# Designs tried in a protein design run: designed miniproteins, single chains, continued (3). Part 70

Each design is a single chain, and the fold is of that chain. pLDDT is the mean over its residues in the fold that is shown.

## One batch from the design tools (miniprotein)

Design m10416
Fold by ESMFold2-Fast:
Structure m10416 (fold): chain A 83 residues (1-83)
Amino acid sequence: MTDEQIERIVERVKKEAPDFVKNPTPENRAKLAEIIAEELGLSPEFTERIVKIAKAGGDVLTALYLAGVISPEDYLRLTVALS
């Protein structure tokens, strides 16, 4: 992932799910999943799966990492940026 992609994800989360950092809800987690999927150009089928995981209370970043979509470095960078 590029620095510009991470910055866009963070800005969109702040705008579209501003309470995510303080109070992550199933709805805010689903929105994070949609934002990351759009920025990474993920397939609609994969996006639907990640959104379902997020709504069920699953960690979106962990799911993306385990699926091989993001690197360990990207996982850490996003975790820090979204803290």
Scores: mean pLDDT 77

Design m10417
Fold by ESMFold2-Fast:
Structure m10417 (fold): chain A 92 residues (1-92)
Amino acid sequence: TAARRAAVREGLRLGSELGNEIVKKVNELEAQGVPKEEIEKKRKELLEEARKEIRERLSDPAAQEMALGMLEGIVRLRDGVDAAIERSKALK
């Protein structure tokens, strides 16, 4: 159980790190005025690379599942926040 908890915690940390890196890169591209279509393409590429890295670096299936869930959760949360900001602009 202790070893399993350590593996899951490592997965959460890796998924969080990769998810935050993707969010940071997307925010940088938006700040640079890169078109939304190009940002979406880059985001998909970064997500694919992150999923591959998770599977390569984590051998425990539970750790992989936790890392993938955290990665997807962070990216989806950022999308939700961005959508809320855009809706707020439409109300002005």
Scores: mean pLDDT 80

Design m10418
Fold by ESMFold2-Fast:
Structure m10418 (fold): chain A 81 residues (1-81)
Amino acid sequence: SVDEQIQQVEDLINQAEAYLKEKTKEGAEKAIQLAQQAVSLGMQILRTNPDLNSEQVARVIGLILRAIGVELDAEKLLKSL
């Protein structure tokens, strides 16, 4: 279902945030990979589901923006290590 696909995006972001909290080079690198996967999956959901309601669209966009934020924070952390 679409809701299960949206949950997969959120699960990837939760994993990325957990790795970012480790404040290690390996954790930051894994956070970037997972955040990029979350963005790609979120974009795919928007492209492949034309009948999404406005609440579902807002939720997916919010998750994509959250994933981008994690990627940027992880890149900043890597530059400081």
Scores: mean pLDDT 91

Design m10419
Fold by ESMFold2-Fast:
Structure m10419 (fold): chain A 66 residues (1-66)
Amino acid sequence: LSPNEFLQRVGELLKEHKASEEEKKLAEEAAFAAISGDYDRARELVESIKNEELREELLKLIEEYE
């Protein structure tokens, strides 16, 4: 999975789940943490997302990228 494909899939999940501005910011920060190799930080940020379904999908996507 390329960084560009990863970011695109993150954006698609945010749109599908109608993420709030707060959730979009957390997911964006998590995505950049993952791309930089900081997977622990990426997971921490995603775990702060209140939407359980979106959170689980993003965690799986980070695991796939790792």
Scores: mean pLDDT 84

Design m10420
Fold by ESMFold2-Fast:
Structure m10420 (fold): chain A 90 residues (1-90)
Amino acid sequence: MLEKIKEVLEKAGVRPDIKDAILAIVEGKPAKTKEAQTIKDDILKTYEKLLKLSEKEAEDILKTILKDALKLPDELADKVIEAIKKEIEK
């Protein structure tokens, strides 16, 4: 799974710090660099703030950010959202 996620992110031309942040979220681990950790923390904080609207709106807005701003493929956006939900519920 992680190898496929890494390959898809590389083929999509996702920036290395964003790729490392996404991999850290999916693995539930700290990011390898401070830059990637900052991106991970910002994504998690954004989702937490959006949850004040509703869970559905938080998921829809976050999916749009992941696809449009971070350029993630559709197949990864849903998996990343699932991993973010799991991390926030800790």
Scores: mean pLDDT 77

Design m10421
Fold by ESMFold2-Fast:
Structure m10421 (fold): chain A 67 residues (1-67)
Amino acid sequence: MKKFLVTGEDLDLEDVRRVAEILGGKAEESEKGFIVTVPENVSPATIESALISLTGKEVKVEELGPV
């Protein structure tokens, strides 16, 4: 598993969680944004594209490392 920090204006935990679950992972809220934990073969670009497609909003996805 790998962790990503997801940030963006007006992002909802429910939307981030839906994307994470589709990718075989989970999402949780943090002080800096949302922490998404997904399989190691999932790229930041995959998470970003899925969230933009679902929400229509700009998002930033940062890789935090393995878990």
Scores: mean pLDDT 81

Design m10422
Fold by ESMFold2-Fast:
Structure m10422 (fold): chain A 93 residues (1-93)
Amino acid sequence: MAADEEARARLERLREESRKYLEEAERHKDDAELLQEQALKINKAAQEASRLAREASPEVQPLGREVQMEAMLYAAKATLLAIKAKHAAEKAA
């Protein structure tokens, strides 16, 4: 159905965007502020995926849960990179 196809397309887009945010975070390992911003963007993607999953048909809900869980893992990784970058900056000062 058109509504289910649109929901799947939006979830796949959120999946791709959260992956890209993590890739940007990994390219800027020395920028704690940028790393924290990427983590927040990924967390927002996870929240949107959760909302879409709840509002979607039962057929789309598993994809929504998968996208949410992946985004949460990416956010945790970006947050860890931010903590490491902040620690390195504090040690250098």
Scores: mean pLDDT 83

Design m10423
Fold by ESMFold2-Fast:
Structure m10423 (fold): chain A 74 residues (1-74)
Amino acid sequence: SPAARVEALRERLLALFREIHALLGEGTPEAQARADRLQEEAARLWAEIAGIIGVEAANRLGFEIAAEVEREFS
């Protein structure tokens, strides 16, 4: 179902955002390069979510994920 697909993509995005945050915290050029690649993957997953639920709802979901990760790494 579309709802199950969105939930799977959301879980994958959350995992990517956590890994990106950890890599950016390392402060090395190698970690930055890896974070850049994961940010490209996250953009593709976000675009797929936006295709299912629309850009506005996908943006709200993206903000919720980013806020969750920021709280975990505060």
Scores: mean pLDDT 87

Design m10424
Fold by ESMFold2-Fast:
Structure m10424 (fold): chain A 78 residues (1-78)
Amino acid sequence: MMEEVRREVEELIERARRLTEEALASEDPIESDSLFAMAVMLLTVAKLAAERAGDEESAARAEEELRRLVAEYQAHKA
């Protein structure tokens, strides 16, 4: 169970990173905002899944990625 949750959390983090890169490369501000919103959602789901499973390491990783994404999103909007 926990190993499956850890794998799922890592997959969600990887997907969120890819969405963030796409958002930064997008010329369309609406598309960029949408991609950032999806990345935030994936990281939030990853954190909640890890917390529910008692996986403190995965929860911490998801929270760190979420914090980084929020900072990048705010910098992007200026």
Scores: mean pLDDT 81

Design m10425
Fold by ESMFold2-Fast:
Structure m10425 (fold): chain A 70 residues (1-70)
Amino acid sequence: SRLAEELALETARRVREGTPDEAARWFAERAVRLGLSPEQVNLAGKVLAERVGKEVAALAVSQANAALAA
Protein backbone atom coordinates (compact mmCIF):
# COMPACT_ATOMS: atom_id res chain seq x y z
CA SER A 1 0.00 0.00 0.00
CA ARG A 2 1.23 3.51 -0.91
CA LEU A 3 -0.14 4.88 2.38
CA ALA A 4 1.81 2.30 4.42
CA GLU A 5 5.07 3.10 2.56
CA GLU A 6 4.56 6.87 2.96
CA LEU A 7 3.83 6.43 6.69
CA ALA A 8 7.06 4.40 7.11
CA LEU A 9 9.21 6.94 5.21
CA GLU A 10 7.88 9.95 7.18
CA THR A 11 8.33 8.03 10.47
CA ALA A 12 11.96 7.21 9.51
CA ARG A 13 12.58 10.92 8.85
CA ARG A 14 11.07 11.78 12.27
CA VAL A 15 13.35 9.24 14.00
CA ARG A 16 16.41 10.92 12.39
CA GLU A 17 15.26 14.49 13.22
CA GLY A 18 13.79 13.81 16.70
CA THR A 19 13.41 10.91 19.13
CA PRO A 20 12.36 7.31 18.42
CA ASP A 21 9.65 7.54 21.14
CA GLU A 22 8.03 10.63 19.57
CA ALA A 23 8.28 9.10 16.07
CA ALA A 24 6.65 5.83 17.27
CA ARG A 25 3.81 7.80 18.91
CA TRP A 26 3.28 9.84 15.71
CA PHE A 27 3.25 6.59 13.65
CA ALA A 28 0.51 5.13 15.91
CA GLU A 29 -1.61 8.32 15.83
CA ARG A 30 -1.28 8.62 12.03
CA ALA A 31 -2.11 4.92 11.46
CA VAL A 32 -5.38 5.41 13.40
CA ARG A 33 -6.24 8.63 11.52
CA LEU A 34 -5.60 6.92 8.16
CA GLY A 35 -7.70 3.89 9.19
CA LEU A 36 -4.94 1.43 8.31
CA SER A 37 -5.54 -2.32 8.44
CA PRO A 38 -3.26 -4.60 10.53
CA GLU A 39 -1.71 -5.80 7.24
CA GLN A 40 -0.89 -2.21 6.21
CA VAL A 41 0.59 -1.47 9.68
CA ASN A 42 2.77 -4.61 9.36
CA LEU A 43 3.92 -3.55 5.86
CA ALA A 44 4.79 -0.05 7.17
CA GLY A 45 6.70 -1.68 10.06
CA LYS A 46 8.80 -3.78 7.63
CA VAL A 47 9.71 -0.71 5.53
CA LEU A 48 10.46 1.27 8.72
CA ALA A 49 12.71 -1.53 10.08
CA GLU A 50 14.87 -1.40 6.91
CA ARG A 51 15.55 2.31 7.54
CA VAL A 52 15.79 2.72 11.35
CA GLY A 53 16.13 -0.84 12.72
CA LYS A 54 13.87 -3.52 14.16
CA GLU A 55 13.55 -2.15 17.73
CA VAL A 56 12.08 1.24 16.70
CA ALA A 57 9.84 -0.43 14.10
CA ALA A 58 8.57 -2.96 16.69
CA LEU A 59 7.78 -0.12 19.13
CA ALA A 60 5.86 1.83 16.45
CA VAL A 61 3.89 -1.23 15.24
CA SER A 62 3.08 -2.29 18.84
CA GLN A 63 1.73 1.19 19.70
CA ALA A 64 -0.30 1.37 16.45
CA ASN A 65 -1.85 -2.10 16.99
CA ALA A 66 -2.75 -1.18 20.61
CA ALA A 67 -4.37 2.10 19.45
CA LEU A 68 -6.30 0.36 16.62
CA ALA A 69 -7.58 -2.33 19.07
CA ALA A 70 -8.85 0.28 21.57
Scores: mean pLDDT 86

Design m10426
Fold by ESMFold2-Fast:
Structure m10426 (fold): chain A 81 residues (1-81)
Amino acid sequence: SEEEQRARFAELRRRLTDLVNEAIEKMKNATPEEKKKIFEEVKEGIDRLLAEARRHLTPEQVAEFEELAAAIKDYLEKLLK
């Protein structure tokens, strides 16, 4: 149903937000090398969420989720400097 798909989309967005907030927290006192490792781990986590989105969501919801994921990756990459 549309409600179930909207609920799944909201859940995936919450999981993405939790993942990125955890990464930011871990980066606060990390060395440059540790930050790079955390960034690689969070990118892998995002890619797993994207794979799940592609399996369960509409193409329109997937496109929105991909755009959000790309923006988050760009933001986190800037934290490496």
Scores: mean pLDDT 86

Design m10427
Fold by ESMFold2-Fast:
Formats: sequence, C-alpha cells, structure tokens
Structure m10427 (fold): chain A 92 residues (1-92)
Amino acid sequence: METDLEKLTEEELKELEERAAKMEARKDIRIATDTTSRALKRAIETAEKENADVVLVAGSSNEAARAAAERLAAAIKKENPDASVVVLEVEE
C-alpha cells in the first residue's frame, strides 16, 4: 500500500501523532516522508541547517498531502511549543 499523506488512514495519522507526543520526553530529529531517498537526504540536510526537531516532507503538487503535513506540524507545535518543525516541499 502507498504511504501518501493524502491516503493516510486514521491509524497511520495516529502513529504520527503518537511519535509527536514522544518528542515531549525526547527531542529528536523525526522525518515523516513517503518519497524517495533524495527527498529524505534533503529533509535531513534541512533539519540540520534549521536545527529542526521534526521535518515533514510533502509533494509540492499534492495539496492534500501538504495540508496534512501542515496540520501535523501544528499539532506537534501545540504539544511542544519549543520544538522546531519544518515542512519541506518536494517538486518530484
């Protein structure tokens, strides 16, 4: 099954939310992505450059995936106001 953010089930979203909640006890670099190794590499580079705790990757042409990533970023930020959260758009 595909792991596109727009196709995420409630169970998959719950897993991401549970991972976000664990950041309260431990600040760690979290990458949520359904894309290629190139996108992962770019996400890691961005996290290091921005000193981010969480990086969410979404396709730039996928409006639903971007909205889901922004919503998840807001939820993480609400629970962990000191956390640095970055949403990275990937063109391909």
Scores: mean pLDDT 56

Design m10428
Fold by ESMFold2-Fast:
Structure m10428 (fold): chain A 61 residues (1-61)
Amino acid sequence: DIEDLLKKIQETLEKLNRQLRAAESQARMDALGATVEAEQKLRDIIESLQNILDELKKLLE
């Protein structure tokens, strides 16, 4: 079911968003370059997944 697949994708996006927020908090506490790089990569992944999710939602309409 496409609806079940979308739910799974949405749950994955929520998990990634939580990880991004945790990484952002960590970067603010200690300015390690590796943390900033990880945040940028995670942000790019979240954006890509959100675009895919938006495309799938349009197909269901």
Scores: mean pLDDT 71

Design m10429
Fold by ESMFold2-Fast:
Structure m10429 (fold): chain A 90 residues (1-90)
Amino acid sequence: SMIEKLEKLREETIKKLKEELKASDEEIELVEEALDIFIDYLEKNPNATREELEEVRKKLIESLKEKGLSEEVIKKVEETLEEMIKIHEE
């Protein structure tokens, strides 16, 4: 299912942030919250266009930047949200 693919991508992203980028527990919690918001949006809006999803992605990324997350963590989240959009388009 789409949800199973999104949840797996979420888990893989969090693992990489912990293992490769050594992200703090605070950064991990903020990223998990952002990914959960995006997954919930995709579940509630199955007919959302790519343009609408890109706007939600931009707002989530700006929120994480305002909360002071590192550039490397932000980049990884941007990549994950783009992959989530691709999964939704299947």
Scores: mean pLDDT 88

Design m10430
Fold by ESMFold2-Fast:
Structure m10430 (fold): chain A 86 residues (1-86)
Amino acid sequence: SSLEEEIKKIIEWLKLDEEEQRRLEEMLEYIKKNGREMSLEFTDDNVLTLTEVFYLDGKKVRATATGKMSENKEFISESFTVEELE
């Protein structure tokens, strides 16, 4: 799915209000603009996975963050991994 489709799925599932939707879209656009590549996946058990690929000191790096959305609709990070890609 496109980034826009994933955003709409998250909004619908979490019942985000207009302000929360705007914040989520701003955050994802910021990540997309400043990263080389970003992917977003949301599962039915309220787990969100964010993956971003960027360059650090000339090396390609993949960072993956997983977490859950709280009842207050904040992203609570549960794990963070960084992997060097060739």
Scores: mean pLDDT 62

Design m10431
Fold by ESMFold2-Fast:
Parts: C-alpha cells; structure tokens; sequence
Structure m10431 (fold): chain A 60 residues (1-60)
C-alpha cells in the first residue's frame, strides 16, 4: 500500500523537476519538506511522513 510519503514522492516525480532541484531537496530541512508537502496538497503530513519522504528523496 502506498504511504503518504510515497504518494507525495510520486507527485513530485511527475512534476519533472530539474536534477539540481531534486539534489537540493535531498538535503532539505524538515520545514522545507513540510512546505513541499503543503504544495503537493498534503497539509496533514506528520514528522514521520516527512522523514519517509526524505528517505525516498535520498534514494534517488
């Protein structure tokens, strides 16, 4: 079952962001990841969801 972080990650990849922007996001702070989650339509992301999103971003 896709997690909340996996859904956000798929949406992010669908935006076809430049490699430089993806590299920046790999080092993003929790505050930046929360802002990203809101922009992706998820205002209710928990700290655990944001850490999973960070893990997925770092796997790129």
Amino acid sequence: MPSRAERMFELLLSLDLPEAELARLKGASRTELRQLAVQLGDEDATDEDLEELRRLLQSL
Scores: mean pLDDT 79

Design m10432
Fold by ESMFold2-Fast:
Structure m10432 (fold): chain A 115 residues (1-115)
Amino acid sequence: MKLYEEIHKEVSKEVDKLAEELYKKYKKEGFLITSMDELRDYITKKEKELFATKKPIEAYIELAADMVAVSRVLEEEAKKVGPGEGLELEIMAGVADVIAGVYLTIAVRLRLKEL
């Protein structure tokens, strides 16, 4: 469906722009997650905050962008530590990227429903 592809492209562009802003902020603040438990707790807290303050579509866009930014920070930190010691950071970056994709898909579906 051509409309789905157009909305997906628009939402992806919004997510990428916000992710770049969040990535720059997190790098400046020295943001780091060092364990899978910390990543899980971070996601849970962020979901609660955004769903309490934002409309569902806006919350999912911000959650997708946040996970993209977190994934990028963790991937860059893994490269600094090296292949062996950075493995957990690489796994966490991959998990964050997958979760970002899930949130993006939900945001696209919600925007289509508003049409």
Scores: mean pLDDT 86

Design m10433
Fold by ESMFold2-Fast:
Structure m10433 (fold): chain A 95 residues (1-95)
Amino acid sequence: MDEFVKQLEKELLSSTSPVDMINIFKNAARKLVKASTSIAQLDANVAKLKEVIDQISQKLISQGMDPAIVEQIRNSMIGILEFEKSKFEREVKKA
């Protein structure tokens, strides 16, 4: 889903604050992880979301944002992704 990655990046870069950016990412991560029908698809979707985090972080640095603030945003997004992944894995194991 190259279009998913591009659309999510556009939405994140159009956000008015770090809080809005994190909320946009959180909603996208929840939807994409929940749409996974296999462990292989989950891993692929997690990899795509990590790609988005990396691309956004590089773009924010290139736009002159403080690298320390970018690292805080990155860590928040990674934390969200790891939480949603762990939650999905627990739900699958209960079935």
Scores: mean pLDDT 80

Design m10434
Fold by ESMFold2-Fast:
Structure m10434 (fold): chain A 70 residues (1-70)
Amino acid sequence: NANDQAAKIAGEEAKRAGDEAVKSGLGPEYARDMATNAAAGAIARAQANHDGTVKAGELGRKYAEEAEKA
């Protein structure tokens, strides 16, 4: 199941990003934000592969808009 695989990868990337932020002394709020962003990125990549071209474009657009506005 592509969604289950995406969730697993997202969890692993979130853990890595969170662990790195904590190890750097950035504090729990920043660690949570870094973990959340890593998970969202992994899910977006996996969903692009699962949903095909049209939905991949939509997801990419959403994440690009968030990055531009962030």
Scores: mean pLDDT 65

Design m10435
Fold by ESMFold2-Fast:
Structure m10435 (fold): chain A 71 residues (1-71)
Amino acid sequence: LVEEAKKKGDAYVEAARKDISKADQYLNDLKKEGEKLTKEAEQQGRSLGRMVKGVLDEAVKAIENAKKKLE
């Protein structure tokens, strides 16, 4: 789950960096998939849910920062 969240987050960050015009779409998709992964992780344990959320929050922040730099 944590590794899966990291792979998905990294993929969306890379996609957004390649096409910044779609960054909002990638952010929305990442948040939807992230909510599902976080919920699944929380069912296995609170600590696991927190770790998955942290990884996904980092990816969201990276895309948001990329948007700010390139406008």
Scores: mean pLDDT 78

Design m10436
Fold by ESMFold2-Fast:
Structure m10436 (fold): chain A 114 residues (1-114)
Amino acid sequence: MLEEVRRRALEEATRIVLEAIREVNEKELSPAEVARLAVETVSEVMRTIAELYAEAGLVVERDEVLEIMREAVRRAAEEALKEGLNKEHVERFVRAVEAVLDAVAAGRPVAPVP
């Protein structure tokens, strides 16, 4: 069912984003490293969503992928804050991911923010 595939995609996307936030917090990543990790995380999540939909015999539309990703970022940030992770580290990564998602939505090349 489409709803079950979407739920699994959202759960897996949330897990991937949360692990990336934990890495930012644990390693105290620089802004450049956070920007690079954000690009890598968005790419991994988009591939994962596409693969889960393909396994179910479905083609996911770009706008649906972006909606799932934005929801996953929100959920992962909430979970990270509940775990007591540093708010500044969480917010920095969320902003970096949102910048990547905005670039993807606009069809622009993705580059790390200085």
Scores: mean pLDDT 83

Design m10437
Fold by ESMFold2-Fast:
Structure m10437 (fold): chain A 86 residues (1-86)
Amino acid sequence: SMELEREAAREVGEALAKMAEKAGELEGAEAIRKIGEIEAETGDAEEVAKVAEENKEALEKAVAALDKEEVKALLAEHAKKLEEKL
């Protein structure tokens, strides 16, 4: 379902943005949140690419600041939620 995929994109994007904010990477967090909203609302790959390019340095810093084990836990929890909704 495209609706479930879009809900997942928004929820994952928001969770990753909050992790980046907790790490002090506020600019990267805003970019992550914006990308998640675009994916959830339109799925427009060109808009996502534009936001990513405009915020490349901030996104690289935010991604580097994310805890890999916390990201794995988030993705596993989200995969389980998707299985329960399908």
Scores: mean pLDDT 77

Design m10438
Fold by ESMFold2-Fast:
Structure m10438 (fold): chain A 71 residues (1-71)
Amino acid sequence: MSAEEVAREAIRELEELLKKKITDSREIATKVVPLVMRVLAESVELGDESPTREAMKIANELDKIAEEAKK
């Protein structure tokens, strides 16, 4: 599997977490951090920042959902 495909799969897993609207901050931290790290590693391998940018956008949206759930 190419580095691009591995990054894309990790991003898809992040999208599924966003779709489920998980609000537990511990669950978000435990599940999201490894996926973001995987995308970052593959982005470095590819010399392309786009996958990391996409993953960070999804991670930030998940963090916002969790923060709004606390209010």
Scores: mean pLDDT 76

Design m10439
Fold by ESMFold2-Fast:
Structure m10439 (fold): chain A 97 residues (1-97)
Amino acid sequence: GSVILKFHYEETGFEIEFEVTSKGEVKLVSLKNGKGETKEEGEEKAKKLIEEIKELIENITEEELAAIKEALADASTPASSKEQGQLVLKILEVVKS
């Protein structure tokens, strides 16, 4: 299977949609540049995010996955970090399915 993930940055209006396959492939689906961003700047941000996700899929250990799950349960963890952790879990569920 695959999952389509959408990142929206409200302050800038930057949006990226990408597909993660069960084989760990990451494909750009759509891109919307943020306020004041050039096409080149938006494409550079998209490329960096996709590479970070690919590296996460390739290099994450079971111990690191357990630590992310524990951090998501911790009330002291910032909301932004919890949102990022949930997104990571969704990516890993698709890759491991």
Scores: mean pLDDT 68

Design m10440
Fold by ESMFold2-Fast:
Structure m10440 (fold): chain A 70 residues (1-70)
Amino acid sequence: DELLKKLREAIAARDHAAVAELATPAFEARALSPEQWEELARFAASLGDRGTAEYFRWMAEALRAGRPLR
């Protein structure tokens, strides 16, 4: 979808501020599934961006566990 596309573009540009600006409200709105967050984490890891990959992995885990982002 459009949100997933925008997040992939921000990750590819290594624009960490844009990633955070898009990811936080998307997580709060449950706009993406845990599987989609895991897909974004794998994409970031494939580009060598381990920090962004870890960020998205724990978002996926938080959603699976029913926890809010903290």
Scores: mean pLDDT 79

Design m10441
Fold by ESMFold2-Fast:
Structure m10441 (fold): chain A 85 residues (1-85)
Amino acid sequence: SEEELQAYLGKLLSLKLDIVSSGDENVKRQYAQQALDILGDLVKKYPDNTSLQNLYNQMKQAFDNNDFSTFLKTLDQAIDEIARL
């Protein structure tokens, strides 16, 4: 539903701010994992959205490499993609 999508967008935007504002790498990882879990659920709900699947895979790769700069850039792209659903 539109309300459900808006709730996901709000949570992802909140998590983005938490990642940016956190000085501790382990705390950043906890928030980043929550963002990945949300995006993973959305990928399952929109299985035909190849762009969303590719963004999830890119975010997962950045997460595994502790590359928060790439993670945040890809999260912004994912937020834009979700906003168009």
Scores: mean pLDDT 88

Design m10442
Fold by ESMFold2-Fast:
Structure m10442 (fold): chain A 75 residues (1-75)
Amino acid sequence: MARAILTVKVKPGKLEEAYREIMKLAEELGVKVQPLFATPDSLVLRVSAPDEETLDEFIERVKKLPTVESVEAER
């Protein structure tokens, strides 16, 4: 099992849309997401994946979302 804390910077006005997109990706990839903190422009999420490969794929897909500016991962 692989775990990370993700800090996701979202584009202005896109917080709700980004959160919905992230949760949908998590469901598709079998990743568990626990929201820890949110500001108007960022989400801090604890994520758990079955393996490192799944975690890396999830992070890369989140980075490619049009609503997302950047992602920082702490493992």
Scores: mean pLDDT 83

Design m10443
Fold by ESMFold2-Fast:
Structure m10443 (fold): chain A 79 residues (1-79)
Amino acid sequence: MSEKELEAEVLASLAAMLSSVSLKAFEQGKATAEELREALEKLKEIKKRLEELGASKEDLERVEEDIERLEEAIRELEA
């Protein structure tokens, strides 16, 4: 495993954990719109870095789906 490959795997795992925790907090009524926005910004930064690292299409698609789910959750909280 190269250093870039390891960085990509770590970032993909961090993105998955961040989205999972944030969405679960939203479902439990424990997340604020501000907290979800902070998580969304971090996911967007991770996605950008994964693109730079040449991460797999599957990993990029998963992060993109998680971004969309958080954007939807934020819209629901602000409605």
Scores: mean pLDDT 85

Design m10444
Fold by ESMFold2-Fast:
Structure m10444 (fold): chain A 90 residues (1-90)
Amino acid sequence: SAELEELKKEYFAELLKILRELGAPEELIEAVEAAANTLDEEEIARAEKLFKEWSEPLVEKVLTNNDEKAKEILEKLLKPQAEAYKKVLA
C-alpha cells in the first residue's frame, strides 16, 4: 500500500541520517541509501545484514561492559524503528 511505502521511506531516510551523523561505514550507508531509494526487498535485506553486522559489537559492549556510549548510540539507532512501529499500530 502507498501508506506502508511512505512509512518505509521515512524510516530508511531517518536511519540514513543517523548513520551519517554517527560515521557509520560507507558500505552500510550506501546499502541503506539504496534501500531508501528503491524499497527493493533484496536491497532492504542487504542493508539489514550490514546494519546488524555493524551494530552487534555495540550490543556486546552494552551487555558485557555496561558501555554508556554504546547504549546512547543504540538508543539513537532504534528510535526510527520505534516511531515507524507507532505509526503502523495507530
Scores: mean pLDDT 79

Design m10445
Fold by ESMFold2-Fast:
Structure m10445 (fold): chain A 86 residues (1-86)
Amino acid sequence: DTRAKVEELYRRMAERLEEELKRLGEPAEEEVEEARRLVEENQPSVTSPAFRRTRLLATILELRGRSDINEEIVEELLPEAEKLYE
């Protein structure tokens, strides 16, 4: 069940992104609104809740100039993603 495994992977990415955002400080409402707008513009057809949440949180970090955190989380989860294709 590849779909369930992909959802689980995105759920774990969202959890890691939430942890990092808590460490940096709660995002302002304006940051959340801007990130949501950008996600809708670039991914309007995506309906997966876990994927949309991951994209929203990653976009907030990018707007803060912290794309390095996004890259670190992707690298952390890369071995699990590779298992999905084995």
Scores: mean pLDDT 75

Design m10446
Fold by ESMFold2-Fast:
Structure m10446 (fold): chain A 66 residues (1-66)
Amino acid sequence: MQAQVQALVDAALARLRPKQEELEKLLKENPLDSPEVQEASRAFQEETVAVMEELTAQLEALHAQA
C-alpha cells in the first residue's frame, strides 16, 4: 500500500511540475501584475485542484481494495 500511495503522489507532483516551472519562469521574466503571470497563476491553481481531486479518488479506490 505505501509504495502504491507514493507512486500516486509522485505522479501527481510530476503532473503539477510543468505548470509550476512555467509560472516560475514567467515570474522571473515578467512583472507580478502582468496578465501572463496572472493567467499562469490561475492555471496552476486550477490544475492543482484537478490533480488533488484525482489523487483523492485514486487513494479512495486503493483503500476499497484493502
Scores: mean pLDDT 79

Design m10447
Fold by ESMFold2-Fast:
Structure m10447 (fold): chain A 55 residues (1-55)
Amino acid sequence: ETLTIVVRSADPAELLAQTKAAIKAAEAQGYELESVEVTKDANGVYVATVTFVKK
């Protein structure tokens, strides 16, 4: 099973905190972190796409 969580923030520290919280919650449910992709748009908003797999 694959789970994808998308986190958005204009503040990179906020993005990091929310991403870590999402990873912790997913791992508590038996998901393993597969990848993290961070993109910044033209307005300075950071978007983290976090992908998990259940193994």
Scores: mean pLDDT 82

Design m10448
Fold by ESMFold2-Fast:
Structure m10448 (fold): chain A 75 residues (1-75)
Amino acid sequence: MEELFKRAEEAIKKMEEALQNGDIPAAVEALREAVKILKELEKRRGEMTPEQQARLDELSKKVEELAQKLAEKLN
């Protein structure tokens, strides 16, 4: 569980850095990685503490925000 959260946080950080640097290919790859990890975490939601569920919700929200920024740059 915690390993998946750490990997999700790392993927989000990579996406954020790539977007800041205008590295669209890197941002797309980081988004794909983050989405895969978040899907794995969602499957385990029933095993989570309330704190872990809140953390998952926060990470999902962050990925949505970054995906919107990426979409703006792809136009």
Scores: mean pLDDT 82

Design m10449
Fold by ESMFold2-Fast:
Structure m10449 (fold): chain A 86 residues (1-86)
Amino acid sequence: EAREKALEALRYAAENDKDELTRISLEALLKIEEMVEEGKPEEEIKKIIEEATEKVKEIAGEETAEKFREILESYAKALRKIKEKE
């Protein structure tokens, strides 16, 4: 499921034909994964999502940013759920 969300983010970036959006997406996904794996606070994960969302908003507008935020939040939630079950 986390992988599905990552692929969805990449597909969304590709459809919008914005290379920078793809890079921001990958960077955010990698940071979120590392932070969850290291047991970092949810506050820090949320901050990463907010920062990435703001960058997307500047590049592609608020509607695209909202969709992007939703994808990242779903990804973080899925990773946290997996870690909880361990």
Scores: mean pLDDT 74

Design m10450
Fold by ESMFold2-Fast:
Structure m10450 (fold): chain A 60 residues (1-60)
Amino acid sequence: SVEEQARELINQASEAISAGDVKKAREIVAQLKALEPQLSPELQRAVRTVEAAVERAEAR
């Protein structure tokens, strides 16, 4: 399902941030943003949280 795909992408983005691969994390967030209109409100909030985390990592 789209929601299962989004959950997997959220996990991958978090792993990329932890690994310091900010470019990969940004690419995954772009994929999540494309899916965002099809997601539940909880997953939409999770996507925005991950996007903010990538922005913070980019500012380092």
Scores: mean pLDDT 85

